Designed miniproteins, single chains, continued (4). Designs and how they scored, part 36

Each design is a single chain, and the fold is of that chain. pLDDT is the mean over its residues in the fold that is shown.

## One batch from the design tools (miniprotein)

Design m13224
Fold by ESMFold2-Fast:
Structure m13224 (fold): chain A 74 residues (1-74)
Amino acid sequence: KPSKEEIDKEVWKALLLIYGAIALKYAPESARPEIRRVFEEGLKKIDEAKSAEEAQKIFNETKARLDRIVAEAA
């Protein structure tokens, strides 16, 4: 049985998957390759995270980076 911490880590990964999909759908075409690269890196980092707190930090950092890419491309 996974720990509560492992479950919380999976929740952060699921949230990043949802956010990444929405960002790709609504972002300018010119920004999509970089958005895909950044969120793929974020997903990998969450998989490698040792704690739910680390996963949350990675989610927040990746989301902020994605937001900047969209703003700079538009």
Scores: mean pLDDT 82

Design m13225
Fold by ESMFold2-Fast:
Structure m13225 (fold): chain A 90 residues (1-90)
Amino acid sequence: MSFIGIPPVIDTPENRELLRERRELVDKIFKEMKDGDRLFLSPDLSLEEIVEKLKKFLETGENIVTATPEELRAANARLGEELERPRPPR
């Protein structure tokens, strides 16, 4: 099972281009991602950082977990090893 945790971002005029790019990247990730891949991004990230992490995930296939320490602890407590990378990098 694949896990994707991408934080919501408020739609602003400056964010519209990045929100469009994020949607395209998420669509590509869903099509290219294999079962077992993990992507979890902190809601504290800027939209630019989110887009950059999504691009890296598509390029490398490496699980990206960028969360505040508190959010990461909460997510790890609930999902355990699912947030950790179980497979070797691409």
Scores: mean pLDDT 60

Design m13226
Fold by ESMFold2-Fast:
Structure m13226 (fold): chain A 67 residues (1-67)
Amino acid sequence: SADRERALRLLEELRRRAREAKERGDKVTYTVLENSVRMGEALLKAGRYKEAVDLAEQTLKQADAME
């Protein structure tokens, strides 16, 4: 489904942003992003694709505000 494909792409973006935060030593942003990756993966396994999308989008907005 479109929601599943979008959730997968957003989780990949969260993982990339988490790696970048870790590389620059931003532990706070890294922790926020990693927590959302774990929750998003759990939501995907449960078939809760729209919730995974919403979580990832909210987390990316939060990370952008922290940078």
Scores: mean pLDDT 88

Design m13227
Fold by ESMFold2-Fast:
Structure m13227 (fold): chain A 63 residues (1-63)
Amino acid sequence: SLKEEVEEIVKILLESVSQDPRMTPEQLEQLRKELLENAESSEELRELAKRIKRGKENQLVVR
């Protein structure tokens, strides 16, 4: 439930970052861990990621 939401949020953020080939797999894994830790303890970060997801879905529809 909450854990699943956090994992989805982390995936969304990592997907955006993975578009940048300058990021190494090592950096991506470290970022993932930091995001998981912060998303679990920070409601602000979770809300921000939800807004990002909604914005992406709006782009994919028609806009």
Scores: mean pLDDT 68

Design m13228
Fold by ESMFold2-Fast:
Structure m13228 (fold): chain A 79 residues (1-79)
Amino acid sequence: APSAAERVAALFEELEKRLAAETDPEKKKKIFEEFVAGVRAIVEEVLARGDEAELAAVEEFLRSREERIQALVEEIKAL
């Protein structure tokens, strides 16, 4: 089974792919909201298991993509 960090990475890849293909501002906002909800669900699963190593790996992935996520947030706000 994929790790929590691998699942978050897959959600991020799908986010970028879906946003690149979409032109509708309302659908772009929903795509981003779905990404946030998906990441939250994974983090809640990891926290419920008490798996500190998996949580750290998810946090490290998100930190490594912080600038890109911030750029996407600003793009969505500009719509």
Scores: mean pLDDT 85

Design m13229
Fold by ESMFold2-Fast:
Structure m13229 (fold): chain A 76 residues (1-76)
Amino acid sequence: SESEKKKKEMLELAEKDEEAQKIAKEIVEEAKKVFPETPESLYKAGEKAIAIEFALNPEKREELKKKILEELKKLE
């Protein structure tokens, strides 16, 4: 299906984007400080989702990163 094809393309894009992966890891590490009881499996799923979003939107990386980190600080 078109949906499965797009999902594969998004995953491959994120796997090749080292900057997107680094940003995703930084966000997840900050989230772990706020929600330490959250299962590791959910953080791994979140890291992949964030990496895909940053790989798809390189022009918005700094704004998205800042917004997410500011929201995490509000939850401390």
Scores: mean pLDDT 79

Design m13230
Fold by ESMFold2-Fast:
Order: structure tokens, then C-alpha cells, then sequence
Structure m13230 (fold): chain A 89 residues (1-89)
């Protein structure tokens, strides 16, 4: 987790450490096969983030990260995509 968060911050993909930690944890939960809505609630509660603001941030950040990692996607987050992103960090 720490190394992946630091990469996101160093590359300027995410500027806020708390949001970077929330982003990585959300991907890890999706990668483990947790329900997306339950994962979203858990991460938003843990990091004291508004669900809608975090969701907008997540999709904008995911698009930038997929471009940076040269991963092709239809923009839909699922367990396979989450694993590919985490493994590429």
C-alpha cells in the first residue's frame, strides 16, 4: 500500500495523500471481489469522504492512471482491472 500511494503522489496523479490512500484501498477491495457499493461505503467512512465526491474523483483518477500505465479499458472498474492497476504500480 505505502509504495503504491507514494508512486501516485510522486507522479502527480493524485496530490492529496488521504485521497491516494483511499484510492488504493478501494482498488484493493474491488480486486478482492468485494461488492463495489459496500467497498465504496467502507472507504468513504474510513477516510471521512463524501461518497459522490470520492466516486467522481475515483473515475477521473482511474482514467489518468490507466493512461499512465498504458492499460486499455472501457472505463468500467471490476476485479480484473483493479488487479491489473495494482500489479502495474
Amino acid sequence: MKEKVDILLEKGIIKDRKKAEAFVEFLELIAKGEDPQEALKKVAEKYNLDINEFLDFFYETLEKLLEYLNIKSDGVINSELAKKVLDSL
Scores: mean pLDDT 82

Design m13231
Fold by ESMFold2-Fast:
Structure m13231 (fold): chain A 73 residues (1-73)
Amino acid sequence: LKKKYLEGLKKAMDEAIKTRKDVYERGVKEARETLTPEEAERFARQARNDAYTEGGKVAKELLEKIKKEIEKE
């Protein structure tokens, strides 16, 4: 579960090369500790706020997709 969530974040960083990489790394670190629906939402909101630019959009889409899969379990 955690591995899948982190991978989604790394993918967002790759697609948004111009995004603040350090911001995504912080988010990945926090997500690594927890991956509950509430935590996923909090992380996505924070990553969006900190990542000023188009990268935030990519991260939001990937995180939302991952969160949805976690809820299905």
Scores: mean pLDDT 58

Design m13232
Fold by ESMFold2-Fast:
Structure m13232 (fold): chain A 117 residues (1-117)
Amino acid sequence: MLSPKVAEALERAQELLRQRAGLEEFEKLAEGLSDEDLEEALAALEERLKEAEEKLKEKEKRGLSISEYIALKLKLVAVRFLLDQAREALREGRRGMALRYLAEARLLLEELEKELS
């Protein structure tokens, strides 16, 4: 579960994405966060992704259309890619880039979770 500080930071980062803000704004926001805060965000989103993967497997068994399956599967792959990129950015000390990837992953995951009901 996300601490209030980390949850607020992700919400603000999602707003920066909606505003099409440059990387410098994510870097500034990330200055207020520790590496532990960013790792907490990554871990929480990875847990939500696992839950979404399990829900998709159950929906596959109940007969999704091919187009629905492909759309949902591509979103899962995109979330995994973004979380992997966030992990790499954190390893390299690119904290603003990591926060941006985490925010993009969270937005896509929220859309995916709604479609999975």
Scores: mean pLDDT 87

Design m13233
Fold by ESMFold2-Fast:
Structure m13233 (fold): chain A 61 residues (1-61)
Amino acid sequence: ASLEARRAEILALAAEARDPAASDEERQKAYNRMLALLGSLPAAELDAAIDELARFAAEQR
């Protein structure tokens, strides 16, 4: 997958990990997959993805 596709998947998984309608198991699975994808990104893309996740988390509070 492209870097853009990985970033889109990370944001989708972050949404799933924060979804109050999802079970604890589903949220944990999404979170673990998100961390694995973050670890696969180049340093520059990792920094950008972390910034996007931080903004997303702030908006969800």
Scores: mean pLDDT 74

Design m13234
Fold by ESMFold2-Fast:
Structure m13234 (fold): chain A 85 residues (1-85)
Amino acid sequence: SIMDETYEENKKKLEETREEAIKKVPEVSKTAQELYDEAINKVTELRDKGRSSSEEMARKLAEEATKYVNQKIADIEALTKKAAA
């Protein structure tokens, strides 16, 4: 439950950030897509681990996934800002 909810929230944020970056600066589309793919792979791995873990461990993995996603969103936004300047 918490792992699936966290995964869907994180996926939506990543998709929106990627789409906005590509729309603003099409030249960064490849790099933005690569950062998105890396983030999705990581949060999928953490989700799968959480499903086979205790409730306490699943909560920690969900928190780790969210922190990782926020960092990758910031990386994509920084890339977009730098290219747009």
Scores: mean pLDDT 83

Design m13235
Fold by ESMFold2-Fast:
Structure m13235 (fold): chain A 84 residues (1-84)
Amino acid sequence: MEARVREAQELLEKAREALKAGDQVTLHSNLAEALRLLHPENAEAVAEEMLEEVREKAGSGSVEDAYEELIKRLEEELKEVGGT
């Protein structure tokens, strides 16, 4: 798990930097890779679910805020995976 946890951490950091830069392509790429590392058996289903949440929140607020919240959720999951 150590290698996967570290890779996911680096991907989430890159996703956060891409979000601040407004680079949607890099943001999506890094989030998708992080999701595959955290949820390898259902990464595609989890990614679709989270992207739907971002779209829903973007409709009522900022797209950047929605992605920031998603990244924070994944960081929380990563801390629990790395701590257990």
Scores: mean pLDDT 73

Design m13236
Fold by ESMFold2-Fast:
Order: structure tokens, then C-alpha cells, then sequence
Structure m13236 (fold): chain A 75 residues (1-75)
């Protein structure tokens, strides 16, 4: 479970570094939605929290806001 969060973070950071931050954010949010639908709500929330943090770190304020809103919808 923790390994999935770490790998998701690594993939998102790599995507942002390659200039695909918006795509990385959308893919990560979609993955979190699927996990929530499968009943893995806590894992989905953790992934969205990391997505918001990374998006803010790289200056993607819109991506961070999208991740935050998605987390609120799952909660």
C-alpha cells in the first residue's frame, strides 16, 4: 500500500520534470478515483494529498486545486 503511494509520487515527479505535469496530475487523480470506487478510500486520499503537494511544489496551482477538490469528494 505505501509502495503504491511512493511509486505514484515518483511517476508524477518524473512527468512534471519532462513537461507533462498536467497529464501526470490527471492520470494520478483518475487512479485515485478508481481506488476509491474499489473501497480503498484511505489509499486514494493519500495519493491525492501527495498529488496536491507535488503540484504546489512545481508551481501547478490548478493541478493542486483539482487534487484537493477530488479529495473532498472522496471524503
Amino acid sequence: MEEIVKKTKELMEEGIKQGHGSIATEVTIGFARKLAEEGKKELAIKILEETEKISKEYGDEEGAERARKEKEEIE
Scores: mean pLDDT 77

Design m13237
Fold by ESMFold2-Fast:
Parts: structure tokens; sequence; C-alpha cells
Structure m13237 (fold): chain A 91 residues (1-91)
């Protein structure tokens, strides 16, 4: 399912962030994304990826318009959920 794909990708990104010595705040961000994905079991992969960008955008203080632009750019450039999340989180 889309939920299973997103959760697997988030777990892989979380493991990579730990290997790179990322802060507790970075790991908490991924855990917030996982909670949002679990709360939306009927959502499409596109909707779940949009939720991940919205979480990042909210923490960064971005407008809805800037957040939507970032989502569109990453969606167009990414091959799958893992590639999308790696680009979004810089890993």
Amino acid sequence: SAQDEMLAALDEVRARLRELGASERALELVDEMKAAVRANPEASLEELMALAVEIVGRRAGLSAEDTARIFASLWAASADALDFLRRLLGV
C-alpha cells in the first residue's frame, strides 16, 4: 500500500539520519511524518508525500504557496517515495 511504502521509506531515511549523526530534532521530524502517515491509511502516495512537505514547510515557516511549489518540484524530480524523502530531507 501507499502507507506501507511511505513508512518503509521513512524508516530507511531515519536510519540514514542516525548514521550521519543527525540531531534529535531531525529524528523527531521523521517520527512526526510517520505519525501523519499512520493517521491517513486511505491516502494516496501523492497525498502522503504532500503531508511530509507540509510538515517540513510548517517547521520552516513557509507559506502555503512556497510549500506547494516545493512539493511540485520534488514530485516531478523523484522516482519513488524514498528518492522523494531523501531529496526533501537532504540525505
Scores: mean pLDDT 88

Design m13238
Fold by ESMFold2-Fast:
Structure m13238 (fold): chain A 74 residues (1-74)
Amino acid sequence: DVYDDLRDDAETILDGRIKQAQSQNNQQAVDLYQQARDLVLQSIDLLKQNKAADAYKLFQQAVKLIDQADEIMA
């Protein structure tokens, strides 16, 4: 279903970024991407429960963590 596809895409993208950060020995970026991954997956679970507002709040937090990790990786 759409939510399973969204979950798989999110895991693929974030796992890729985590592995890249690990290869660069950047533990701070690894930690931020892992936190973002957890928040994205929790957000998707909330969407499946029709809790869109709560899902959006977690997703906003995840995006901020991804942005911070991407900046550290640059």
Scores: mean pLDDT 86

Design m13239
Fold by ESMFold2-Fast:
Structure m13239 (fold): chain A 82 residues (1-82)
Amino acid sequence: SMEKQKELDEDIQKAVDELKALRDAGATPEEIVERMRKIAEELVKKYPDPEFRARAASALGKAARDLGLTDAEIARVLKPFG
């Protein structure tokens, strides 16, 4: 539903804002990877539909790249999505 998509987009935006704040506070790449992986696990549980799962994986992967994570670190972050 459009309402569920909006909820997903809002959850992702809140997560991205928290991760940027952690980076700006001096969090290490390893700490950012661990936090993002937990967010990915929570998103997979809350949004089991394949379409929302793909959207969440795409958005979180983009956020990880924007935060300066390597391809290997991005792969670890996205592991909960399959």
Scores: mean pLDDT 85

Design m13240
Fold by ESMFold2-Fast:
Structure m13240 (fold): chain A 79 residues (1-79)
Amino acid sequence: SRSEIFNALAQEISKRYPRKPGEENLEGELMIKTLALYLLQGKSQREIAEALGISVSTVSRILRELREIAKELGLELPE
């Protein structure tokens, strides 16, 4: 299910972008927010960009990185 893909990817993102004591994990947090809007809420790249206050090119980059992580885990992120 989409929720299972989300949970697996969110866990992997947390491993790759770990929170350090006293530091914020801004990149990992942005990736998880992008994933939730895309996968769980079905938003387009433009809608995600507007919701998060970032560029469409940044959303596209993050989704590409998420697809690569998904592939490494044997999962498929829908288009």
Scores: mean pLDDT 80

Design m13241
Fold by ESMFold2-Fast:
Structure m13241 (fold): chain A 91 residues (1-91)
Amino acid sequence: AREAIERTAAELAKILGEEVAAAAREITLRALELEPGISPEQAARITALAGLAIAGDISEEEFRKAARELGLSEETIEAALEAIREARREL
């Protein structure tokens, strides 16, 4: 899963910038610590969604819906949303 996160973050950096990509990477790595069963495909998708949410391209509600569809627990989703809000304040 980590390799999928790194690869997706590298692609995000080209589109959304290095700071957004780094924040999305850290958010997804923390999600993986809370939920070790996350697949590489799920991890890549979560990383992309976190980047889009930090950039404001999708809403918190859209992120929550997509993360639920990926099978993340509510605990993991709320932790990710809190981290997205923090990242947006720092940028």
Scores: mean pLDDT 83

Design m13242
Fold by ESMFold2-Fast:
Structure m13242 (fold): chain A 68 residues (1-68)
Amino acid sequence: SSELLERALSHTQALVDWLVANNASAAVRADFKAQMDALYEAIAPSLSAAEQARLKATLAANKAKLDA
């Protein structure tokens, strides 16, 4: 996998887990969901189709975690 993909996956996962563990407000969670969407748009052109699918699936799972 590309270094860019692995950094995006590890960074977003760690921050989502931290936000959930610290009971982040709805506003902070909504802002981070928007940041994850912006991250996908920024890096997707540098990724293969398989890497894009993996990132998109991970970000979707992370957003679901923030909504729980």
Scores: mean pLDDT 85

Design m13243
Fold by ESMFold2-Fast:
Structure m13243 (fold): chain A 92 residues (1-92)
Amino acid sequence: MEAFLEELEERARRELLELGYSEETAERLARLVAELARRLMELARRLGYEDPVAVLTDPELGRELYLEAPEEVEAALAEYLARGRALVAEAE
């Protein structure tokens, strides 16, 4: 889990820098991406999924997770979007 999240965070940071975000904003947004991914993987683990990483990479498993726990998935996404919007607003 940690190796996947570290690679995801580093990739997100690089992509955000390429989009023109500052290094500070890209780093903070990349941390939010990794935090969202961690929450979804922990939810999958609690629900008995054998490979928690697969719910982030396989659209069918991601849909199954959402249908099984819609309130928890929606809460995680809502927090991610709200924090992301606040960070972008602070940077602009």
Scores: mean pLDDT 82

Design m13244
Fold by ESMFold2-Fast:
Structure m13244 (fold): chain A 80 residues (1-80)
Amino acid sequence: MAPEAGETVKKAYELTIKAVELALQGKGDEAYRLVNEAAKLLTGKPASGEGAASAVYGTAIDLGRPEEGKKAAELVKKAS
């Protein structure tokens, strides 16, 4: 495990969790902005629509909400 890198990954993951919650509230544009912030923290580049949708869906699965994650991912992809 890389402890220093783990803090950046944790922050990016927290942003992605918030993006899932916003997307489930119908706020796809705001959710996409948070996923872009997370992507820039991890890669220095903004997320593609496919990449943002994948991140939201994967995070929703981790939260035990795969069906809601599918809907959230579609909203984020449309916002990109």
Scores: mean pLDDT 78

Design m13245
Fold by ESMFold2-Fast:
Structure m13245 (fold): chain A 70 residues (1-70)
Amino acid sequence: SKEEKIKELNELLKEGLKVASTLPSDRRTKLIHELSKLYMEALLAINNGDQEAYERKVEEMKELIEKAKS
């Protein structure tokens, strides 16, 4: 459902923001900006019923978060 996708997306954003809080201010700001952009694009994909775009944006967010942990 749309509600479940939004919940998943919110949890992913929450995780990314926690990771960002551990980074120096310059890298933190950049990560937050990039995550926010992907989050908004994923919300748009949900609203448009574009499952492929949603999955792609979620994967991009996950990859961005994982790279930031390194």
Scores: mean pLDDT 88

Design m13246
Fold by ESMFold2-Fast:
Structure m13246 (fold): chain A 76 residues (1-76)
Amino acid sequence: SELEEMEEAVNRFLELAEREVERSLTLPPEEQQRRLRFVLRLLDELLAFLKKHYPEATESIKRVEELRERVERLAA
């Protein structure tokens, strides 16, 4: 189904985002901040998209929100 395809795509995206976050933590502070802010923006856009078009994808939404909170704390 379209929902299952979306949830699978979100899972793949989150795996890539996690790797980018981990990679960012090894970089100098200025570059780290730029990359973490970029990831936050992508997560915000994905979250807005999911809440608008796939509000029933509650587990995917929660996982995006959890990663967003973690990245937000790291960017502070």
Scores: mean pLDDT 88

Design m13247
Fold by ESMFold2-Fast:
Structure m13247 (fold): chain A 63 residues (1-63)
Amino acid sequence: MEEVERILEDIRGNPWEESAWSRLLKVFKERGEFEKAKKLIDELMKKYPDNPNIQRLKKEVEK
């Protein structure tokens, strides 16, 4: 999860930057670890409940 940790640091610095969230989605899709991704997304939703980027990420992973 080293790549994910790096991306999460980028998101923490600027949660409004779409590129960091897009990179996170790409990593989840490439790894195929959707159950692990859903758990992380639930945690991020608690931290950024009104952020449209996390809501989009959740919808795309659930498809």
Scores: mean pLDDT 73

Design m13248
Fold by ESMFold2-Fast:
Structure m13248 (fold): chain A 64 residues (1-64)
Amino acid sequence: SLEEFKEALKPYLEDIKEKSKTEEGKYLVGDSIKKLAKVYGIEDIANIKDDEEALKKALELTKE
């Protein structure tokens, strides 16, 4: 579920913020987020081709 996906992301938010400052870190984090979204059935994120866009969408969801 979306709620379980948000909870799974919370422990990684600080790492996401730090790694997203570099292009290499954005790709690694974005790929991991898409894989996690696929596990929880979050198609809106899992189906995004661009890792940076997937990262931005996941961060938007965690601001709630």
Scores: mean pLDDT 72

Design m13249
Fold by ESMFold2-Fast:
Structure m13249 (fold): chain A 52 residues (1-52)
Amino acid sequence: SPEEELIEKVARGFADIERDISRRAGLSDEQVEKNVENAREAARSMMKVILK
């Protein structure tokens, strides 16, 4: 749906930002991917509240 497409676009944006921040902070690849996944899930959860 257009709503799901928007949620995934926002989640991707937050994931990309978090990956850049975490890599510049010198975190391990494992920690970077954990932070990225957390950012995606947080963005999805936030968008679901906003679009309710």
Scores: mean pLDDT 87

Design m13250
Fold by ESMFold2-Fast:
Structure m13250 (fold): chain A 89 residues (1-89)
Amino acid sequence: SLEDKIKEAADKLGERLGVSDATRKVAEAYLSYYLGSPNPSEAEQKELDEIIERYKKDPEKLSPTDRLVAELLLYYKKYGKNFDVSKLK
């Protein structure tokens, strides 16, 4: 499922970034909610867009959660519905 792929990607990227399991679960929940929603709220869309913009400008200024969310969203945008987690190796 998409949720299983998000979980696997969050686990792999979280390991690379040295983030805690709690941080990974928060990022996973955010993405599952956003990508599973047919019409995410304007506030949620804006928040995720702002995280991506901050990541592109200065990733070191982001919290570990925001950085993981940004990398997962960029990964999803690049690989789309296939969400091939093997590409994270």
Scores: mean pLDDT 70

Design m13251
Fold by ESMFold2-Fast:
Structure m13251 (fold): chain A 68 residues (1-68)
Amino acid sequence: MDQARKKAREIMEKERDRILKLLKEKDYLSVGQVMNELMKKAMEQGVPSDVASRVALEFYKSLLDELE
């Protein structure tokens, strides 16, 4: 696994429970804000923007699949 992709995933996984709670509460605005903050954190840690956005989308999809 690409180290940049792994780093981005680790950043997002730390906030998994928080994002799941917001999704269950249907607070989609706050979910979007948190996801944007996590993408920015990944990019500040040296993750390329394309990798950060792709990992964010994959992570978000995995959370939606878990709620179904």
Scores: mean pLDDT 81

Design m13252
Fold by ESMFold2-Fast:
Structure m13252 (fold): chain A 94 residues (1-94)
Amino acid sequence: SLLKQIEENIERIRKAVEEGKLELAADAAEKLAEALKKKGEEFKEQLVEALKIRAEAYIKLGDLEKAREDALEIKELGGEETAEEILKKIEEAE
């Protein structure tokens, strides 16, 4: 299942963030997000999750501007609650 492969990839990227492999996690999440964007609405929820993980990695890296860009993209995709959660974490990191 393609969905199962995407979800397993998301779990692997989350683990990379937890292990402090932040640059690797951000790069992997970016590549996944770009692949999912090409699929349109089919994987919108998984795209939001990939962007959320990338934003969390950017916050931990201190790249708050890139994390903010990810939060705004999540909001445009309809993930308003997720975007607000990320924006709050950015404010707390400043």
Scores: mean pLDDT 87

Design m13253
Fold by ESMFold2-Fast:
Structure m13253 (fold): chain A 80 residues (1-80)
Amino acid sequence: SKEEILKETEEYLKKLEEKAKKELDEDDYEAFKKWIDDMRETLKKQAKTKSLSEFEEIAENIKEIAEDRLKKLLEKKKLE
């Protein structure tokens, strides 16, 4: 169901947010958290308007983008 996908995606984003809090500096963490919060709102809106299959694709894409954003922030930190 869309509700299950939404829940699983929100739980996944929460884990990335927790990792960011532990591993990033405060400024990068706050920027990442703001983006994650924006994505949570997007997911809630899309769950209401998209078909199940379209919503699954959107949720998966958001997870991939979130992972990539965190990875880039972590790589930036390692260069210092």
Scores: mean pLDDT 84

Design m13254
Fold by ESMFold2-Fast:
Structure m13254 (fold): chain A 59 residues (1-59)
Amino acid sequence: ASAVLAEILAYADELVAQGRLAEAAEVLRNASKFFASLGRDDDAARLEARAEEIERLLA
């Protein structure tokens, strides 16, 4: 993973630790769309999967 991908995942984990689950999921979904726009589909899929995990905690 790139340094940018690692930083995004770390930031999302920080939001989760703060109880900000909806914001964490939104950050990851937006990042997934950005990486997909760059043709980085594997990285985009990983970010989307993490967002879906967090969204399941809200359901």
Scores: mean pLDDT 83

Design m13255
Fold by ESMFold2-Fast:
Structure m13255 (fold): chain A 66 residues (1-66)
Amino acid sequence: AKEALEKQLATLDKNIATLEKHKAALEARYAETKRPQDERDLKAVQRAIENNKDLRAEVRKQIAAL
């Protein structure tokens, strides 16, 4: 149980790192273009990061309960 949850945390950390790299690229793009579509893409990536961080917090709570 704990090993599976720790592997899930590692996967979430990798996903968050990948999304944050994508966010940095989209922030640079939006700063240059100021296009509404680039702003929407940036907000979508930010939401994905927040969702993954919420999942990570939940998995941490499950590990703490063991």
Scores: mean pLDDT 86

Design m13256
Fold by ESMFold2-Fast:
Structure m13256 (fold): chain A 94 residues (1-94)
Amino acid sequence: MEKIKQQLLELLKDPDETLAVIKVAALIAKEKLSDEEKEELFEFLKKQGVSEDDLEIIRSLAEKMRDFPDEVLEEIINAPSAEEAMKIINQALK
């Protein structure tokens, strides 16, 4: 959990807040966490100052990305823009 929490903090430093939210959701989906582990991470994000609205977006996106291949999730985490990240997500959902 500490390694994941550290990675989440690095992603949250992204100046593009929308991109940061998308990348956080992809990382949570990639780690294949239990419901209990997910709740621990969401409580951690809330303590780091992530808004309730952004937490709901992260939950929704992580759920949609649950069955994505690790390769696709890594592409989302490394995407240069929110628009490109969303394009990858929409293509994978088809």
Scores: mean pLDDT 82

Design m13257
Fold by ESMFold2-Fast:
Structure m13257 (fold): chain A 82 residues (1-82)
Amino acid sequence: MKPSPVSRLVGLTLRAIGALLDGNYEEAAKDMESAADLAETVLGNQKAADAFRKASEAAREGNFDEALKYLTEGIKAANEAS
């Protein structure tokens, strides 16, 4: 069964949350970058992509609260456009 773009995005966001909880900010940032690319190139959702990129930057800076905030904003933007 081929995962839909939305299912792939959900998988990436869940992986990012898990990585943040494990303190693996570099892995979380990579998953958020992948989510941003998917949102921009496949879903055409620039608002979600921008939020996921900000989440990735916050994760690379070790800022858990800011990373989670922008990740949540990206998820909301993606859900509102679907």
Scores: mean pLDDT 81

Design m13258
Fold by ESMFold2-Fast:
Structure m13258 (fold): chain A 81 residues (1-81)
Amino acid sequence: SRIDALLAEVERQLAEFRRVVRESLDAGRAALARLEALVREAIAELLNSDLPATIQAGRILWLIGLLLDARAALRAAEAAA
């Protein structure tokens, strides 16, 4: 499904962020910006889907948690540099 493909792409972009942030803070910031844009797209698709509201909410909360964790990882990398 389109949503499953978007969620798989979110996980792929998260893995890329985790890889590049260890190489370069600028690359980490750029990868986080791409991840944030993709998460916004995934949330929009979820809200426009025919999925039950509780399933939409659960997936959206997971995506928000994922972004908060990624932002924390970038802040930790910046503090360690």
Scores: mean pLDDT 86

Design m13259
Fold by ESMFold2-Fast:
Structure m13259 (fold): chain A 61 residues (1-61)
Amino acid sequence: MTIQGTVVEFTAEGFVVEIDGKRYLVDLKSRTAIIDGKLYRLQNKTVAMGETVTFEELGDA
């Protein structure tokens, strides 16, 4: 499964993405995030503020 969100903030560890009104931290080094108890991988090569990013589900976190 794939999901999409919008980059709303950058942090020292990565960036924050907003999906369906909720915010999630993405680890830019590993290119992964835990979203609603599932592990996702970032598909985008580059990330910018306000960009739409796509994630692919890897499994349960």
Scores: mean pLDDT 83

Design m13260
Fold by ESMFold2-Fast:
Structure m13260 (fold): chain A 68 residues (1-68)
Amino acid sequence: KKEKVIKVIKEKLEQETDPELKALLEDLIEVTKKKTEEELRELAERLQESENPLLKEIGQEILKILDE
């Protein structure tokens, strides 16, 4: 499941042009590698509360992957 989450974030990173969002997505990949599935669920729920549409979308995709 972590590999699928990392893949989704990498796909968003490849399409992103904003350097601040790129740095955030790179950090998110590293955080994902270190977190348990429960911690990733908490992170995804927090991302869904973000005002940034990209972070909300990533949060939704992570929750979908974890619920598989």
Scores: mean pLDDT 78

